# Designs tried in a protein design run: designed miniproteins, single chains, continued (2). Part 33

Each design is a single chain, and the fold is of that chain. pLDDT is the mean over its residues in the fold that is shown.

## One batch from the design tools (miniprotein)

Design m5128
Fold by ESMFold2-Fast:
Structure m5128 (fold): chain A 89 residues (1-89)
Amino acid sequence: SVSLTELQKEELEAMRKGYEEAESLSDEEVEELAKRIGELVRLALEGNEEARLEVAYIQGIAFGFKERGDEEKYKILKEAAEKTAEELE
């Protein structure tokens, strides 16, 4: 039994959508997401619900790349997220 909030359910749906849409993303679109992930993570940590959903969507995209063996695109998003984590601490 897991008690999920309405927002957490929406985050799971956003992740699913990102996972499915990953195959349609160009290299340019992935680089644009990488540039925005830092600001989105900051806003999400500050309680912005729209930013939380966008972060969940991007996380879904990253999982989609990893599952499909697109290691280069997965690495771009992973490194952007890791850089953001370092800048917050």
Scores: mean pLDDT 81

Design m5129
Fold by ESMFold2-Fast:
Structure m5129 (fold): chain A 85 residues (1-85)
Amino acid sequence: DEEVKKLLEEFEKEGVSVEEFLEKFREEAKKLLEWVEENPEKASETEKKIAELAKEFLKAEEEEQLRLILEILELQHKAYQEVLK
């Protein structure tokens, strides 16, 4: 995936550890998934979709993890834009 390749190139240029980034993202993904599962009545449709992607991310291999992160970030951006309307 072209977007995943660009993300990896940016990490290398900035000296960011991909492993450290993925570890932190896993922790946030687990928290989000747990919150949505505990509060399904309060979660929006977008938040539920993000939780489904977070669940897939936690099971995925590294290449697929980076793609799922980009997809999650896109949905989070969309949710943020909807709140600002």
Scores: mean pLDDT 73

Design m5130
Fold by ESMFold2-Fast:
Structure m5130 (fold): chain A 81 residues (1-81)
Amino acid sequence: LEEKRRRIAELYQQLSKDPEVAALVDEGLFRARQLFQAGDIAGAERVLEETARRIEETASPELGALARELARLAKEVLRAL
């Protein structure tokens, strides 16, 4: 879990270099956290997946790949809690 959390932080740092991508990631993580705290784990996972897809469509394939890795690791961390 700690290694996955560190990797998430690294991916977030890379994605945050683009202000538009940073805004999408921040919105997605905020919504996913709210859903998770409300007990909607499936909804949180869906929001993370939709955020990664949106970044892929609107930014670049490279940033989309980083966002998909972030979403995958975030889902694994949520499922392990």
Scores: mean pLDDT 79

Design m5131
Fold by ESMFold2-Fast:
Structure m5131 (fold): chain A 104 residues (1-104)
Amino acid sequence: MEEVKEYLKKAAESYRKAAEILEAQGPEFQPAADVYRELADKVEEAIKKGPTKELVEEVQRAFTEASGRVGRILRQAGVTPSPEASKAGGEAGRNIGKALELAK
């Protein structure tokens, strides 16, 4: 359980970092940054409630949906995220995956 919280904390930190990097790229990236902040808040709420397998699965589903939303937002704006933003988002997803593997 403690390890699940650790990975979720890392995921939330990585989403906030991705949002900060996107915001620094310009105002057209703000809607995508907002989606990543919404994800970080959801992950932090799961940690606060004591993460169950169901809550981690809910976070994973929210991540999948949000990844689609971010991609659509950026495509519609005609902009590309920096490699650093993409790396931070990917690290967050990997940490959620590890949390899900450990959650029972």
Scores: mean pLDDT 83

Design m5132
Fold by ESMFold2-Fast:
Structure m5132 (fold): chain A 87 residues (1-87)
Amino acid sequence: NPLVEELLEAIEELQRAILEHEEDVLLATGQVLRAIGLQLDIERDPNNKKTLEEVIAFAKDVLERTDDEKIRKAAKKVIELAEKLLK
């Protein structure tokens, strides 16, 4: 499914944006580790609706914790792609 690959790429882009732009190193580390766990869950079962809902919840939590435009843009893309896969 091309949308699954695009979602995995978007989660990697979010990880890069967090590592480059999040000044709170402990927060950044926790967010990146959670994102890696979600990527592994998607690769194991890309049709798991609960995993996609957890991806959306994670990206929304990231948005609540940052004013950084690059992180916000990456997180919004993750939400949009995960929502498309839930349809």
Scores: mean pLDDT 88

Design m5133
Fold by ESMFold2-Fast:
Structure m5133 (fold): chain A 85 residues (1-85)
Amino acid sequence: MEELEERIEQAKKELTELAKKYGVKRDPLTIEIEAVVRVAKENFTEEVIKRLRELYDQRIERDGLTPEQRAEVEKSLEKLIEKLK
């Protein structure tokens, strides 16, 4: 857990710096999701995938998505996870 959090924090920092350099505005949750995806590409573990699912659930709840929109987001997440294997 602690080692995973360190890798995520480093990736978040790199993505934040990159977004700032290119003038791209990203919200903190989107940056964290992109950071976890980056970590999953380097080291695919159940722990990383669980973290990714939790972040997607947080985004769905934050954005107040309908059941139909939630299903589409969950479907996209499953396709992303398959590509990360």
Scores: mean pLDDT 80

Design m5134
Fold by ESMFold2-Fast:
Structure m5134 (fold): chain A 101 residues (1-101)
Amino acid sequence: DELIKKAIELLEEAIESAREAIEYVKKGDLLGAIGHAIRAIGLVQDVYQLLKDIKDEEVKKLLEKAVDSILQGVRYALQGDIEKAEEHLKKAEEYIEKLKK
């Protein structure tokens, strides 16, 4: 339970950082966007370290899907595809809501 709670906290912070990257892309500040993208990726890497200690395979798969969705959101944000970036971050939020139930 505590590992899952920590993973959710890190994923929610990663989504916030990915959304900051989107806002900096919209402003034309690509260096600022990259900084926020690196933060989101770092938070996602911390979640990957927690996955090895999670024994519930269904929970682990939902966490992996949330991670993949955040990484896709960051990738599309840095490519300037804001619509796809937001779609993938919304999918990550849906996976996180399933983890809270």
Scores: mean pLDDT 88

Design m5135
Fold by ESMFold2-Fast:
Structure m5135 (fold): chain A 111 residues (1-111)
Amino acid sequence: MVTYTAEEALEEARKALEEGRYEVALGWAIHAFKLEGNKEAAELLREILIAAAERRLELLKKNGGDPEKIKLVEEFIEALKNLDEEKAVELAEELGMDGELIREILKTIKE
């Protein structure tokens, strides 16, 4: 069994993020965050979430997506960039994401 350290998991997350593999990047960064609960893992998770949301926004705009959904994604990106914990959690839940995980990530960054 290969045991990955938090540092190794963060490196894998950064590689996946660079390749645009956001789901894989998120998985590795969550693993690192659960191992050590540190600000580095939380900051990388925020970067992955922003990048994934920006890609989703591009696809919604190109494919004539729902204007209300476009607005929710735009507001979610802004909330993540501004470290607005309460707004980011509410928007994450509206978008079908794990709001509790978003809360833990932003709280860790702010501490």
Scores: mean pLDDT 82

Design m5136
Fold by ESMFold2-Fast:
Structure m5136 (fold): chain A 83 residues (1-83)
Amino acid sequence: SLEEANEDQIKFQKLLKLLRNNAPKEEIDKVIDSLKSPKIQELARELYEAKRNNAPQAEIDRLTLKLYNEIADEIIKALKEEK
């Protein structure tokens, strides 16, 4: 639904802020686990694991863009279903 897609977009913004601020794992896990879309949750987990394992910045950027594009795609799909 559009409501769920919008909630995931807000949670994505919160996740990026937590990652930027090096928030505790417990806080980051709560945000990721609260994501409504299984695909968005999977991509968010991959991004967090890459950051925790000190992956190259290029890989972190790639995963961030992939997650952003998935959220945008789900919002667009939900908008097409709204009446």
Scores: mean pLDDT 83

Design m5137
Fold by ESMFold2-Fast:
Structure m5137 (fold): chain A 97 residues (1-97)
Amino acid sequence: MEKKIELDVLTALLEILMTIAKKSDYVPLSLIDSIKRVIEEIVKIAEENPELKETAQKALQNAYDTLKELYSRAEKLGDKETAEAVKKLMDEIEKMI
């Protein structure tokens, strides 16, 4: 029960962070690091709680779509460091979905 609440909170936090990233003029690496930590916690909950795996995978799929948009934007702006960081997050999510 507690882990379901934790997953719901982490999913909401991930959605907020993704919304901030999409609306920001640039995406600082500190925001990418925060997104990474939330994704890692969601993945850990899914691995330790198989009954929550489907819910976690849906949250990660939604994040993946937003990360693709951020990657394309970073590439277009020539921000190679942010593009590489976002691509690494996408690669981690692809292994889970």
Scores: mean pLDDT 82

Design m5138
Fold by ESMFold2-Fast:
Structure m5138 (fold): chain A 89 residues (1-89)
Amino acid sequence: MKEIEELIKKLAELYREILELLINKELTLEKLEEKQKELDELKKKLEELGASGPKAQELMKKASAELQPLIERAQKEGLETGLELEKEA
């Protein structure tokens, strides 16, 4: 269980990094591919630990809820963080 929590926390950190890259307009295909690879690796570890049950789903939902405000900012407003680099040319 503790190991599952740690992996879910790493997943949340990865999503946070992706969101920051999106907000800064610095998300390249290479970075996306790299992040997807890391996500895939973490998901594989979660499955290996048997984290496909309801308890793992609850932990993932909790982590997702913590990230939800950042996701909404990136998707809907994108400017709420105040870290605007440059306007699209």
Scores: mean pLDDT 64

Design m5139
Fold by ESMFold2-Fast:
Structure m5139 (fold): chain A 66 residues (1-66)
Amino acid sequence: SLEELVEELRKQKIEEANKLFDEASKMRKDIIEKVKNGEVTPEEFKKMYEEIRKLAIEAQKLLEET
């Protein structure tokens, strides 16, 4: 039925969004550790933070489509 197809697509989008959130969280943890160890400049941190934010925005859009 149409209802079954809608629910299946909803579940798929939620799973994809969760994967993107998990990826962003792992990247955030990694970059913070590198900053603490003096391995990353403020400029590099800003660039990585922007990439992490982009992943979170993509995940949010998937949830909004649900």
Scores: mean pLDDT 83

Design m5140
Fold by ESMFold2-Fast:
Structure m5140 (fold): chain A 72 residues (1-72)
Amino acid sequence: AMQARVEAAKLRLTKAVNEALEKGASLDDVTRIAEKYAPKIIAAARAGDDSAVEQALNEFKTELDKVAEKEK
Protein backbone atom coordinates (compact mmCIF):
# COMPACT_ATOMS: atom_id res chain seq x y z
CA ALA A 1 0.00 0.00 0.00
CA MET A 2 2.73 2.50 0.98
CA GLN A 3 4.86 1.55 -2.04
CA ALA A 4 1.83 2.00 -4.33
CA ARG A 5 1.22 5.50 -2.91
CA VAL A 6 4.87 6.47 -3.42
CA GLU A 7 4.74 5.11 -7.00
CA ALA A 8 1.58 7.13 -7.75
CA ALA A 9 3.19 10.28 -6.31
CA LYS A 10 6.31 9.74 -8.49
CA LEU A 11 4.13 9.38 -11.61
CA ARG A 12 2.30 12.64 -10.79
CA LEU A 13 5.67 14.38 -10.23
CA THR A 14 7.00 13.12 -13.58
CA LYS A 15 3.83 14.25 -15.38
CA ALA A 16 4.03 17.76 -13.88
CA VAL A 17 7.74 18.03 -14.82
CA ASN A 18 7.03 16.96 -18.43
CA GLU A 19 4.14 19.44 -18.73
CA ALA A 20 6.35 22.30 -17.47
CA LEU A 21 9.11 21.40 -19.96
CA GLU A 22 6.54 21.32 -22.80
CA LYS A 23 5.41 24.83 -21.75
CA GLY A 24 8.99 26.06 -22.21
CA ALA A 25 10.33 25.99 -18.64
CA SER A 26 14.12 25.54 -18.52
CA LEU A 27 15.51 22.16 -17.47
CA ASP A 28 17.59 23.87 -14.75
CA ASP A 29 14.54 25.59 -13.19
CA VAL A 30 12.42 22.42 -13.36
CA THR A 31 15.24 20.33 -11.82
CA ARG A 32 15.74 22.84 -8.96
CA ILE A 33 12.00 22.93 -8.18
CA ALA A 34 11.70 19.11 -8.40
CA GLU A 35 14.66 18.68 -6.00
CA LYS A 36 12.91 21.02 -3.52
CA TYR A 37 9.40 19.51 -3.68
CA ALA A 38 9.94 15.81 -4.56
CA PRO A 39 11.24 14.92 -1.04
CA LYS A 40 8.20 16.62 0.56
CA ILE A 41 5.73 14.83 -1.72
CA ILE A 42 7.40 11.43 -1.28
CA ALA A 43 7.59 11.86 2.53
CA ALA A 44 3.86 12.76 2.66
CA ALA A 45 3.03 9.73 0.47
CA ARG A 46 5.05 7.42 2.75
CA ALA A 47 3.24 8.87 5.80
CA GLY A 48 -0.13 8.15 4.09
CA ASP A 49 -1.08 11.84 4.37
CA ASP A 50 -3.12 12.29 1.20
CA SER A 51 -3.92 15.93 2.09
CA ALA A 52 -0.21 16.75 2.47
CA VAL A 53 0.52 15.04 -0.87
CA GLU A 54 -2.13 17.17 -2.62
CA GLN A 55 -0.91 20.38 -0.95
CA ALA A 56 2.74 19.72 -1.84
CA LEU A 57 1.80 18.78 -5.43
CA ASN A 58 -0.25 21.99 -5.76
CA GLU A 59 2.71 24.06 -4.48
CA PHE A 60 5.00 22.18 -6.89
CA LYS A 61 2.71 22.87 -9.88
CA THR A 62 2.39 26.54 -8.87
CA GLU A 63 6.19 26.95 -8.81
CA LEU A 64 6.51 25.16 -12.18
CA ASP A 65 3.83 27.42 -13.70
CA LYS A 66 5.73 30.52 -12.49
CA VAL A 67 8.94 29.49 -14.31
CA ALA A 68 7.01 28.34 -17.43
CA GLU A 69 5.22 31.73 -17.70
CA LYS A 70 8.42 33.82 -17.36
CA GLU A 71 10.75 34.31 -20.32
CA LYS A 72 13.66 35.03 -17.92
Scores: mean pLDDT 79

Design m5141
Fold by ESMFold2-Fast:
Structure m5141 (fold): chain A 57 residues (1-57)
Amino acid sequence: SPELEEKLKKTEEDIKLAEKNIERARQSGDVSTLLAAEHELKQLKEEYERIKKELEK
């Protein structure tokens, strides 16, 4: 599905941004921001795997 391919690509971009946000949070020492960013990255990686599996059907 073109929609799933587009969503997968966007999720890849979101993962990249989340990784940068984690790096910034680590440098700032903001534990709350770091935990939130780590949680978001986990959710994005789970979504990526779900979409990838859907595309393989």
Scores: mean pLDDT 84

Design m5142
Fold by ESMFold2-Fast:
Structure m5142 (fold): chain A 80 residues (1-80)
Amino acid sequence: SAEEERLLERARRAVRYLLDKAATSSPQAREQIKEDILALAESVGLQVGREAALEMLREVKKESSPENQEILDEVIKRLE
């Protein structure tokens, strides 16, 4: 639906924003950002389904730096 597409687009922007913050963050702050991304993805999954949330994360991963791909791989594994 159009509502689900808007929610997923807002989620993609939020994940990208958090990943940008991770790039300049301490190791402790990066761990918190991983938890924030996981919580966001779980919340999205409750609204539009877990598979849609996973697909959104995989799409963001394709556009990401190797360091951010590692963060997203950890989040994806924990959401699976």
Scores: mean pLDDT 88

Design m5143
Fold by ESMFold2-Fast:
Structure m5143 (fold): chain A 68 residues (1-68)
Amino acid sequence: SLVEKAKELAKKAKEEGNTMAAHLFEKGAEKGEQGDDEAAKHYIKAGEALMKGNLEESDRHLELGEKA
């Protein structure tokens, strides 16, 4: 599920010391648990972009997730 994927990604980000990406993935899990799959997908993509060092893509998905 989207929630399980987000929780796994958050754990991985924490293990790698990327606390900002971990927070985005935790928000994705939270939104998915609330039934907001649209927001959850965007927070997950924001975290994935941040882990790749793509700040612009991360910010774009964060804005979309906050509006979903």
Scores: mean pLDDT 86

Design m5144
Fold by ESMFold2-Fast:
Structure m5144 (fold): chain A 85 residues (1-85)
Amino acid sequence: SVIDKMIKVLEEEAKKSKNPKLKEILETMIDVLREGRSQGLSPEEILGRMIQTGLSLSMSSGDTDVYGEVNKVLRKVLDVFEEES
């Protein structure tokens, strides 16, 4: 499913990162995707909740590099969503 492909992208990016703040944010985003899927939400609603969570956590991190990296990861996830939808 598209959700499984999005989770895979986030897992791969989290494994590559050496920044513990970024890893924690990406892992939280994965949890949002899994929770949304378990609740039977639409892929569009799950994506929206995940984006909101990632942006909110990156903003509260106080780390400009984390902002940039979360935005790059979100673009990769959006590309997967658009290719599979």
Scores: mean pLDDT 86

Design m5145
Fold by ESMFold2-Fast:
Structure m5145 (fold): chain A 76 residues (1-76)
Amino acid sequence: SIAAGSLSEEELKEQVEELKKEALKAIEEGDWSKAASYAAAIGIVAAEAKAAGHEEAYEYAKEKFKEVLERMKKAE
């Protein structure tokens, strides 16, 4: 896939980490639309990592996606 197929496992993890930071910042700022967009982007990276066979990046992305989703739920 274009999103993850050409990236290394380390690069995918770095991408997820940046997306998580942006999502948490958006939650703190009350920008739910932006937070949801970053959460969705993490989910896409997780799916692409799995498709590319990057198991470690996939597990990392799933964990960070759940973390963001739980933070959103607590703030509602």
Scores: mean pLDDT 81

Design m5146
Fold by ESMFold2-Fast:
Structure m5146 (fold): chain A 91 residues (1-91)
Amino acid sequence: SEVDKAVEKVRELTRLARERGPELKEAAERLELGYEHMKNSVKSVGSGLAAVRHVGLATGLVREVDPELAPEMEKTLELVKETYDKVKKEF
């Protein structure tokens, strides 16, 4: 599903952020919350919104610390937002 694709993409970015070291630890923790909430977005509009917020905060942190990873984070945030917009229409 589109939700599964968004979850997997956020999980991939969580792994990449953790591999980059302690400066991205908070971003990685936010991304982990993001994909957990995205998993539940089909059951709760609030979970979908929480996923967007956590991935958005992580993207801001990455933008400040790791400009090389920032474009991939911005693409991931766009995917999460698009997935949330599609899922919320089912409610």
Scores: mean pLDDT 85

Design m5147
Fold by ESMFold2-Fast:
Structure m5147 (fold): chain A 60 residues (1-60)
Amino acid sequence: GAEEIADAVYEASKGLASREEALALGKILAEGGATAEDVRESAKGATPEEIAGLAKEAAG
């Protein structure tokens, strides 16, 4: 669910995003049908800064 995706986002952000910001992005991605595994694979092609930026944007 959204919490497992949020954990993957939080780990990939390397401390640049908060758990609350990661959860905001995790909820959006879960609603779109993504899995935590999908997020981990996508994160391999992105920087921690890019992932943190998406999480912050999702949180507002």
Scores: mean pLDDT 85

Design m5148
Fold by ESMFold2-Fast:
Structure m5148 (fold): chain A 68 residues (1-68)
Amino acid sequence: MSQKELLEELYEAIKNNDVEKAEELTRYALEEIEGGDQIVFNALVHALREKAFDVAKAMQKIMEENGL
């Protein structure tokens, strides 16, 4: 998965309030993707702007588990 594809999938999960998919993609980004932390941070900001608070909370938890 490219960085662009990952960000698009995260935005789709945010739009659909899909907490499980957002957690999966966030974990994948931080563990497997170079620059995944920047992508996840951008997606988190987008989630907060969209008021997708359940998704945002789940993403923050995974980020904290990965030292962010």
Scores: mean pLDDT 85

Design m5149
Fold by ESMFold2-Fast:
Structure m5149 (fold): chain A 92 residues (1-92)
Amino acid sequence: SRMRLIQLALLAAISSLGGKARTVDVKKKALEILAELGLSASDDELLEALNELLKQGLVEFDPEDHTTIILTEKGRELLEAEIPESLRKYIG
């Protein structure tokens, strides 16, 4: 689904930025990754996707800096299992 691809792009963005990055940098990188698939996303769609990832424990905010988001082990496992082949360059 479109929402799942946005979620995977957000996870791939955090992974490509070293597993931890500022939310603004994660959103920018996710949009670049989505463009590889010929897709775009609104701020509302990115927020909905991010909230779902937080709810599922696939990402978390840094307790020392709530502007920073961290890819969890569960998030890395999901990303590795479900990422499209064309985007695997962002996780290796």
Scores: mean pLDDT 88

Design m5150
Fold by ESMFold2-Fast:
Structure m5150 (fold): chain A 65 residues (1-65)
Amino acid sequence: MKTGDPLLDAAINAIKAVVPEDKREEFIKLVLEEYERDLAAGLTPQEAVRRAVRAAMEKIAELEK
């Protein structure tokens, strides 16, 4: 992609907005690990970001319940 992963940066910023600062690094790590795993599986950066954000949001939802 020509954009140099601005979608990943946007996803990290969105996660920062919804998790407490003390949990921020843990959730950023989760997003990055899922992103790298999906890229290694042959997915596009856009799809990798979408799946990483979904995984993080599912964990946030579980913690709120």
Scores: mean pLDDT 74

Design m5151
Fold by ESMFold2-Fast:
Structure m5151 (fold): chain A 73 residues (1-73)
Amino acid sequence: SPEAIKYYNLGLQYKALGDEQESLGNYELAASSYEKAAKAFIKAYQLDPSEEYLKEALEARDKAIEVKQKLPK
């Protein structure tokens, strides 16, 4: 659906931003971007259940968790 494609593209944009921020060591911004990507991919999956959308959502979620482990506590 057009709406699912919109959310998929939004997820890709946030994922790219997360990758850029992670490469710069900006782990807070990277985690936030990956979380937004995961939410967008999940929304795409809810609208159009495809393996690709679910896979992207899970990968983005995993990256957010991984990057959060690099934050000071």
Scores: mean pLDDT 88

Design m5152
Fold by ESMFold2-Fast:
Structure m5152 (fold): chain A 115 residues (1-115)
Amino acid sequence: MVYTDLKDQLIAIVESSIEMGIDTLKERGASEEKIKEAEEIGKEMIERFKNAKTEEELKELVEELMEEAYKKQIALLQQAGNQDGIKNVEIGVENAKSSLFATAAGSSTALTTLA
């Protein structure tokens, strides 16, 4: 895959994942303020991908989003005392790491829904 095609595909996947995350918040009856926060987080993520200049920067950005999503999910589950939930997130992250696109999609959805 050439850099331009990879970047365009990652942006499309991240945009779709953000839309799904926002729809999930709306279905859960999230406040208008939370929905706006999620939209701003999504816009920031898309701009980060648009500003990437190399394939390596795209990969580093996907890893950064994964780490941000993982930390937020684990912190919430620790506060809830949900040990099974923590284990499931860890398994999910390891499985997603095998695919750049799966990692980008999962991380973008998680960061949007945890806004």
Scores: mean pLDDT 76

Design m5153
Fold by ESMFold2-Fast:
Structure m5153 (fold): chain A 95 residues (1-95)
Amino acid sequence: MSEGEYYDRILGILDEAVQNNDTKKYELANNALKILDIMLSNDDPDLALQQMQPYLDKIAELAKLSPAEVQQIKQAIRDRDRLTLSRLLLDILER
């Protein structure tokens, strides 16, 4: 699965959440897309991480992520690994 395919799947989840009035899934998908958009607009991973922090905190709260899961996401951002980041975010949304 490509990075673009993960992004399109997350967009599909956002649209489905709107249609079904699923507020929790909408917030998860919306915050995931914000993280991916920040990654695409920044070449500095430290600045990207700082900008992503409020969106990541919201996902961690809503999805009840462990510290280890949050660290995996932060590591993907530091590694500039967009494919792994997209996959991790989609996996959270499909729980």
Scores: mean pLDDT 85

Design m5154
Fold by ESMFold2-Fast:
Structure m5154 (fold): chain A 63 residues (1-63)
Amino acid sequence: SENEKLVEKAREGLEKGFDDFLKKYPNLSEEEIRKLIEDILEGLRLMLRGVENAIKRAEERKK
C-alpha cells in the first residue's frame, strides 16, 4: 500500500541519520535507539491509517 511505502522511506531516512543521533546522544544504547525507531515507525503507521479513515468519512459526507 502507499502507506507502507511511506513507512519504508521513513525507515531509510532514520537509518541514514542515525549515526549523527548516536553522536549527539551517547547515553542512549544502540538497542534503545533501534526500539525507538520501531516505535516511531509503528506510530507513523497508526497516524497514516487515521488520516485514511478521516478522508473516507469526509468523502461519505459529500453523498
Scores: mean pLDDT 79

Design m5155
Fold by ESMFold2-Fast:
Structure m5155 (fold): chain A 67 residues (1-67)
Amino acid sequence: MEEELRAILERFGQALLAGDLAAAEAQLERLRQLYADMPESTSEALKKKVEGIIEEGERLLAERRAA
């Protein structure tokens, strides 16, 4: 799970840097799916961290699309 989160974040960052907004949207959707699939045993800290990352990713993507 942590490795998957890291890989998604790396791909999202790369897509944003490349200006590939479609790829960035796809990675953000994968992150939302990862969050939805988290087991109940997942730590509260990790769940809150992923929630914050999703919110930040949505803002960054919206800003890039507006530019």
Scores: mean pLDDT 79

Design m5156
Fold by ESMFold2-Fast:
Structure m5156 (fold): chain A 65 residues (1-65)
Amino acid sequence: MDRQRQLRLTSYMLSLLAAGADKVTYEDGVLTVEGTLSSAEARARVEAIAQEIRDAGLAEVRIVE
């Protein structure tokens, strides 16, 4: 993974944590987002960020509660 791709992924990982995820891990092209999302709004924010990552072709995203 090149430096720009790594920096973009790191920024998105921080955004996922800010949106309400408890844990975000990256391994072999897959981002795993874990957390008890307490509201529909928090879930929607996490899902929107996950879709941005997929649309950008940066990683596959899995959301686990």
Scores: mean pLDDT 78

Design m5157
Fold by ESMFold2-Fast:
Structure m5157 (fold): chain A 74 residues (1-74)
Amino acid sequence: SEEVLKKIVEALEEGLERLREAESVEEAVGQVLRGIGDALHIALEAGESLSLLGHPEVQEKLKELVRELERIAA
């Protein structure tokens, strides 16, 4: 589960890197959805409960994605 958590965090960090380079709200929304989708896929493929997405490290990365999207949408 530690390894799965790390992969989820890494997928969200990759999504955040792509999001930081987005120049439009449309592109930014696409990168957020992709990052979340990648995290969900990793959790489901590993047979982990979706409650793992409630882990503090995952929640902090999700908050970072939301904050960056808000910056781009402003």
Scores: mean pLDDT 81

Design m5158
Fold by ESMFold2-Fast:
Structure m5158 (fold): chain A 75 residues (1-75)
Amino acid sequence: MIEYTKIENDGGLSKITFTKDVSDIVSKDSYIEVNGKKYPIQSVEGKTITVSGQLPEVDEFIIVNGDKKYEVKKV
């Protein structure tokens, strides 16, 4: 199970901090899906993912990497 601690919004980008390293589960073509909306992943660095757009405050979301989907929940 993948868990995140916080989401920070900054000028059209959102930064998500996870409890563990997530760099192995994402690629340049990955996106985050929240309530049917897609947020493209701009970068990944260890426990942090940056996406395009302003993510809403949510308790759960999905990371999509090709045909793989990963459920993420807030701690």
Scores: mean pLDDT 83

Design m5159
Fold by ESMFold2-Fast:
Structure m5159 (fold): chain A 64 residues (1-64)
Amino acid sequence: SVRERNRAFLRRMLPLYAELLKLAVELSVLKEKGAPQEEIEEVRKRLDEVVARIEAAEAEAAAE
């Protein structure tokens, strides 16, 4: 059923979305503090990796 599919999807995606939000907050804090560009780029790379994982998981769910 649609509800069972949605539940399974949320269980899989929730940890990824939580990690995305955490990294987005960290990136925002570093930018506000004027942190070194190297530190900003390191967090941005981690953010991009999580976004790629989310996109892959969403594509797999959509391909059902």
Scores: mean pLDDT 82

Design m5160
Fold by ESMFold2-Fast:
Structure m5160 (fold): chain A 63 residues (1-63)
Amino acid sequence: MEAALEEELRRTIERILAAPTREEREKYHPALNRAAGELLASHSSVEVGERVTALVAEVRAER
């Protein structure tokens, strides 16, 4: 996948997981959807979903 889009997804996931409230987390959903949508232009929904899941696991493991 495109490294720049993966890094943007990772940064957005980090912000979501660091957010103290549901309302703060919801503020980042548009950025997450945009980056995922750009990846969907060249990758399947399964590949994008698996990569998002992997990034969430990686970010959680680093805390």
Scores: mean pLDDT 76

Design m5161
Fold by ESMFold2-Fast:
Structure m5161 (fold): chain A 63 residues (1-63)
Amino acid sequence: MKEEKVKQLREWAEKARAEGRRGLADILTAMAKAVEQGNENLVKSIAKFLESLGYKELAELVK
């Protein structure tokens, strides 16, 4: 499960980078790293930030 989520987050980060959304790509990369390391507090903080930006689907990965 976690490995699939990390892969998906990295793919979304690559797509964001290709679209010129470097800030979003950096956030998604940081979230993938936090999930991989099991840093629940960081994952929750990033998810809440993404929700505030309107990316609710990305925040769903922390469920």
Scores: mean pLDDT 75

Design m5162
Fold by ESMFold2-Fast:
Structure m5162 (fold): chain A 65 residues (1-65)
Amino acid sequence: MLTPEQFDELVDAAVEEISAAVGLVAARNEVKQGKLPKEEGDKLIAEYQARIDEASARSDAIVAA
């Protein structure tokens, strides 16, 4: 069973993953609308994807511990 502290970390990781996913979709949409330059948008999308991957890895590590 997860400790209360591990459960809080798992929730934080899930919130971060969702927030990053929303940011990624928003960045793609802003590039399509011409509100964000493609070069800046591509970098921002890559950063959000990295945050999603990291948060997912954290969740996996917590539940495996």
Scores: mean pLDDT 83

Design m5163
Fold by ESMFold2-Fast:
Order: C-alpha cells, then sequence, then structure tokens
Structure m5163 (fold): chain A 77 residues (1-77)
C-alpha cells in the first residue's frame, strides 16, 4: 500500500508537470514573463514532491529537475 507521503509526492508531481507545460505554452506565445513564472512554480512543486518522496533516487531527480527549471526561469525572464 502506498503511504500518504508517496500519494502527496505524486500529487505535487502532477502540479509540477502541469506548470511546466504551461510555461512551455507561454514560451510558444512569446510571453517570457509568464513562462518564467510557470517554470518557478513547477520548480517549487518538484521541491515539494521531493520533500514527500521516500525513494532517495527519485528525491534527487526531483531536486535536480527543480534546479533545471529555476535556471530556465532565470534564462527566459
Amino acid sequence: MIDEGEVEAALYLIKAVVSEKAAERALQNGDFETAAKHYREAAEWYRKAAQHETNPEDRALYLSKAEELEKKADEVA
């Protein structure tokens, strides 16, 4: 049975993916400020997912993805 922390990690991952896709759509529309905002939101959701993830390899991947998205936000802003 999945523990509650893993369920919370999964929910935060869904939010992260949704925000990342919103950022990509904003970039396609030339809205760089909106894209940067959504990339930062996605990074925050990945960090929250990492806080609730019990698998250390998955935690490391989520934190790495958050850092990548923060960098993308800074590059497009």
Scores: mean pLDDT 82

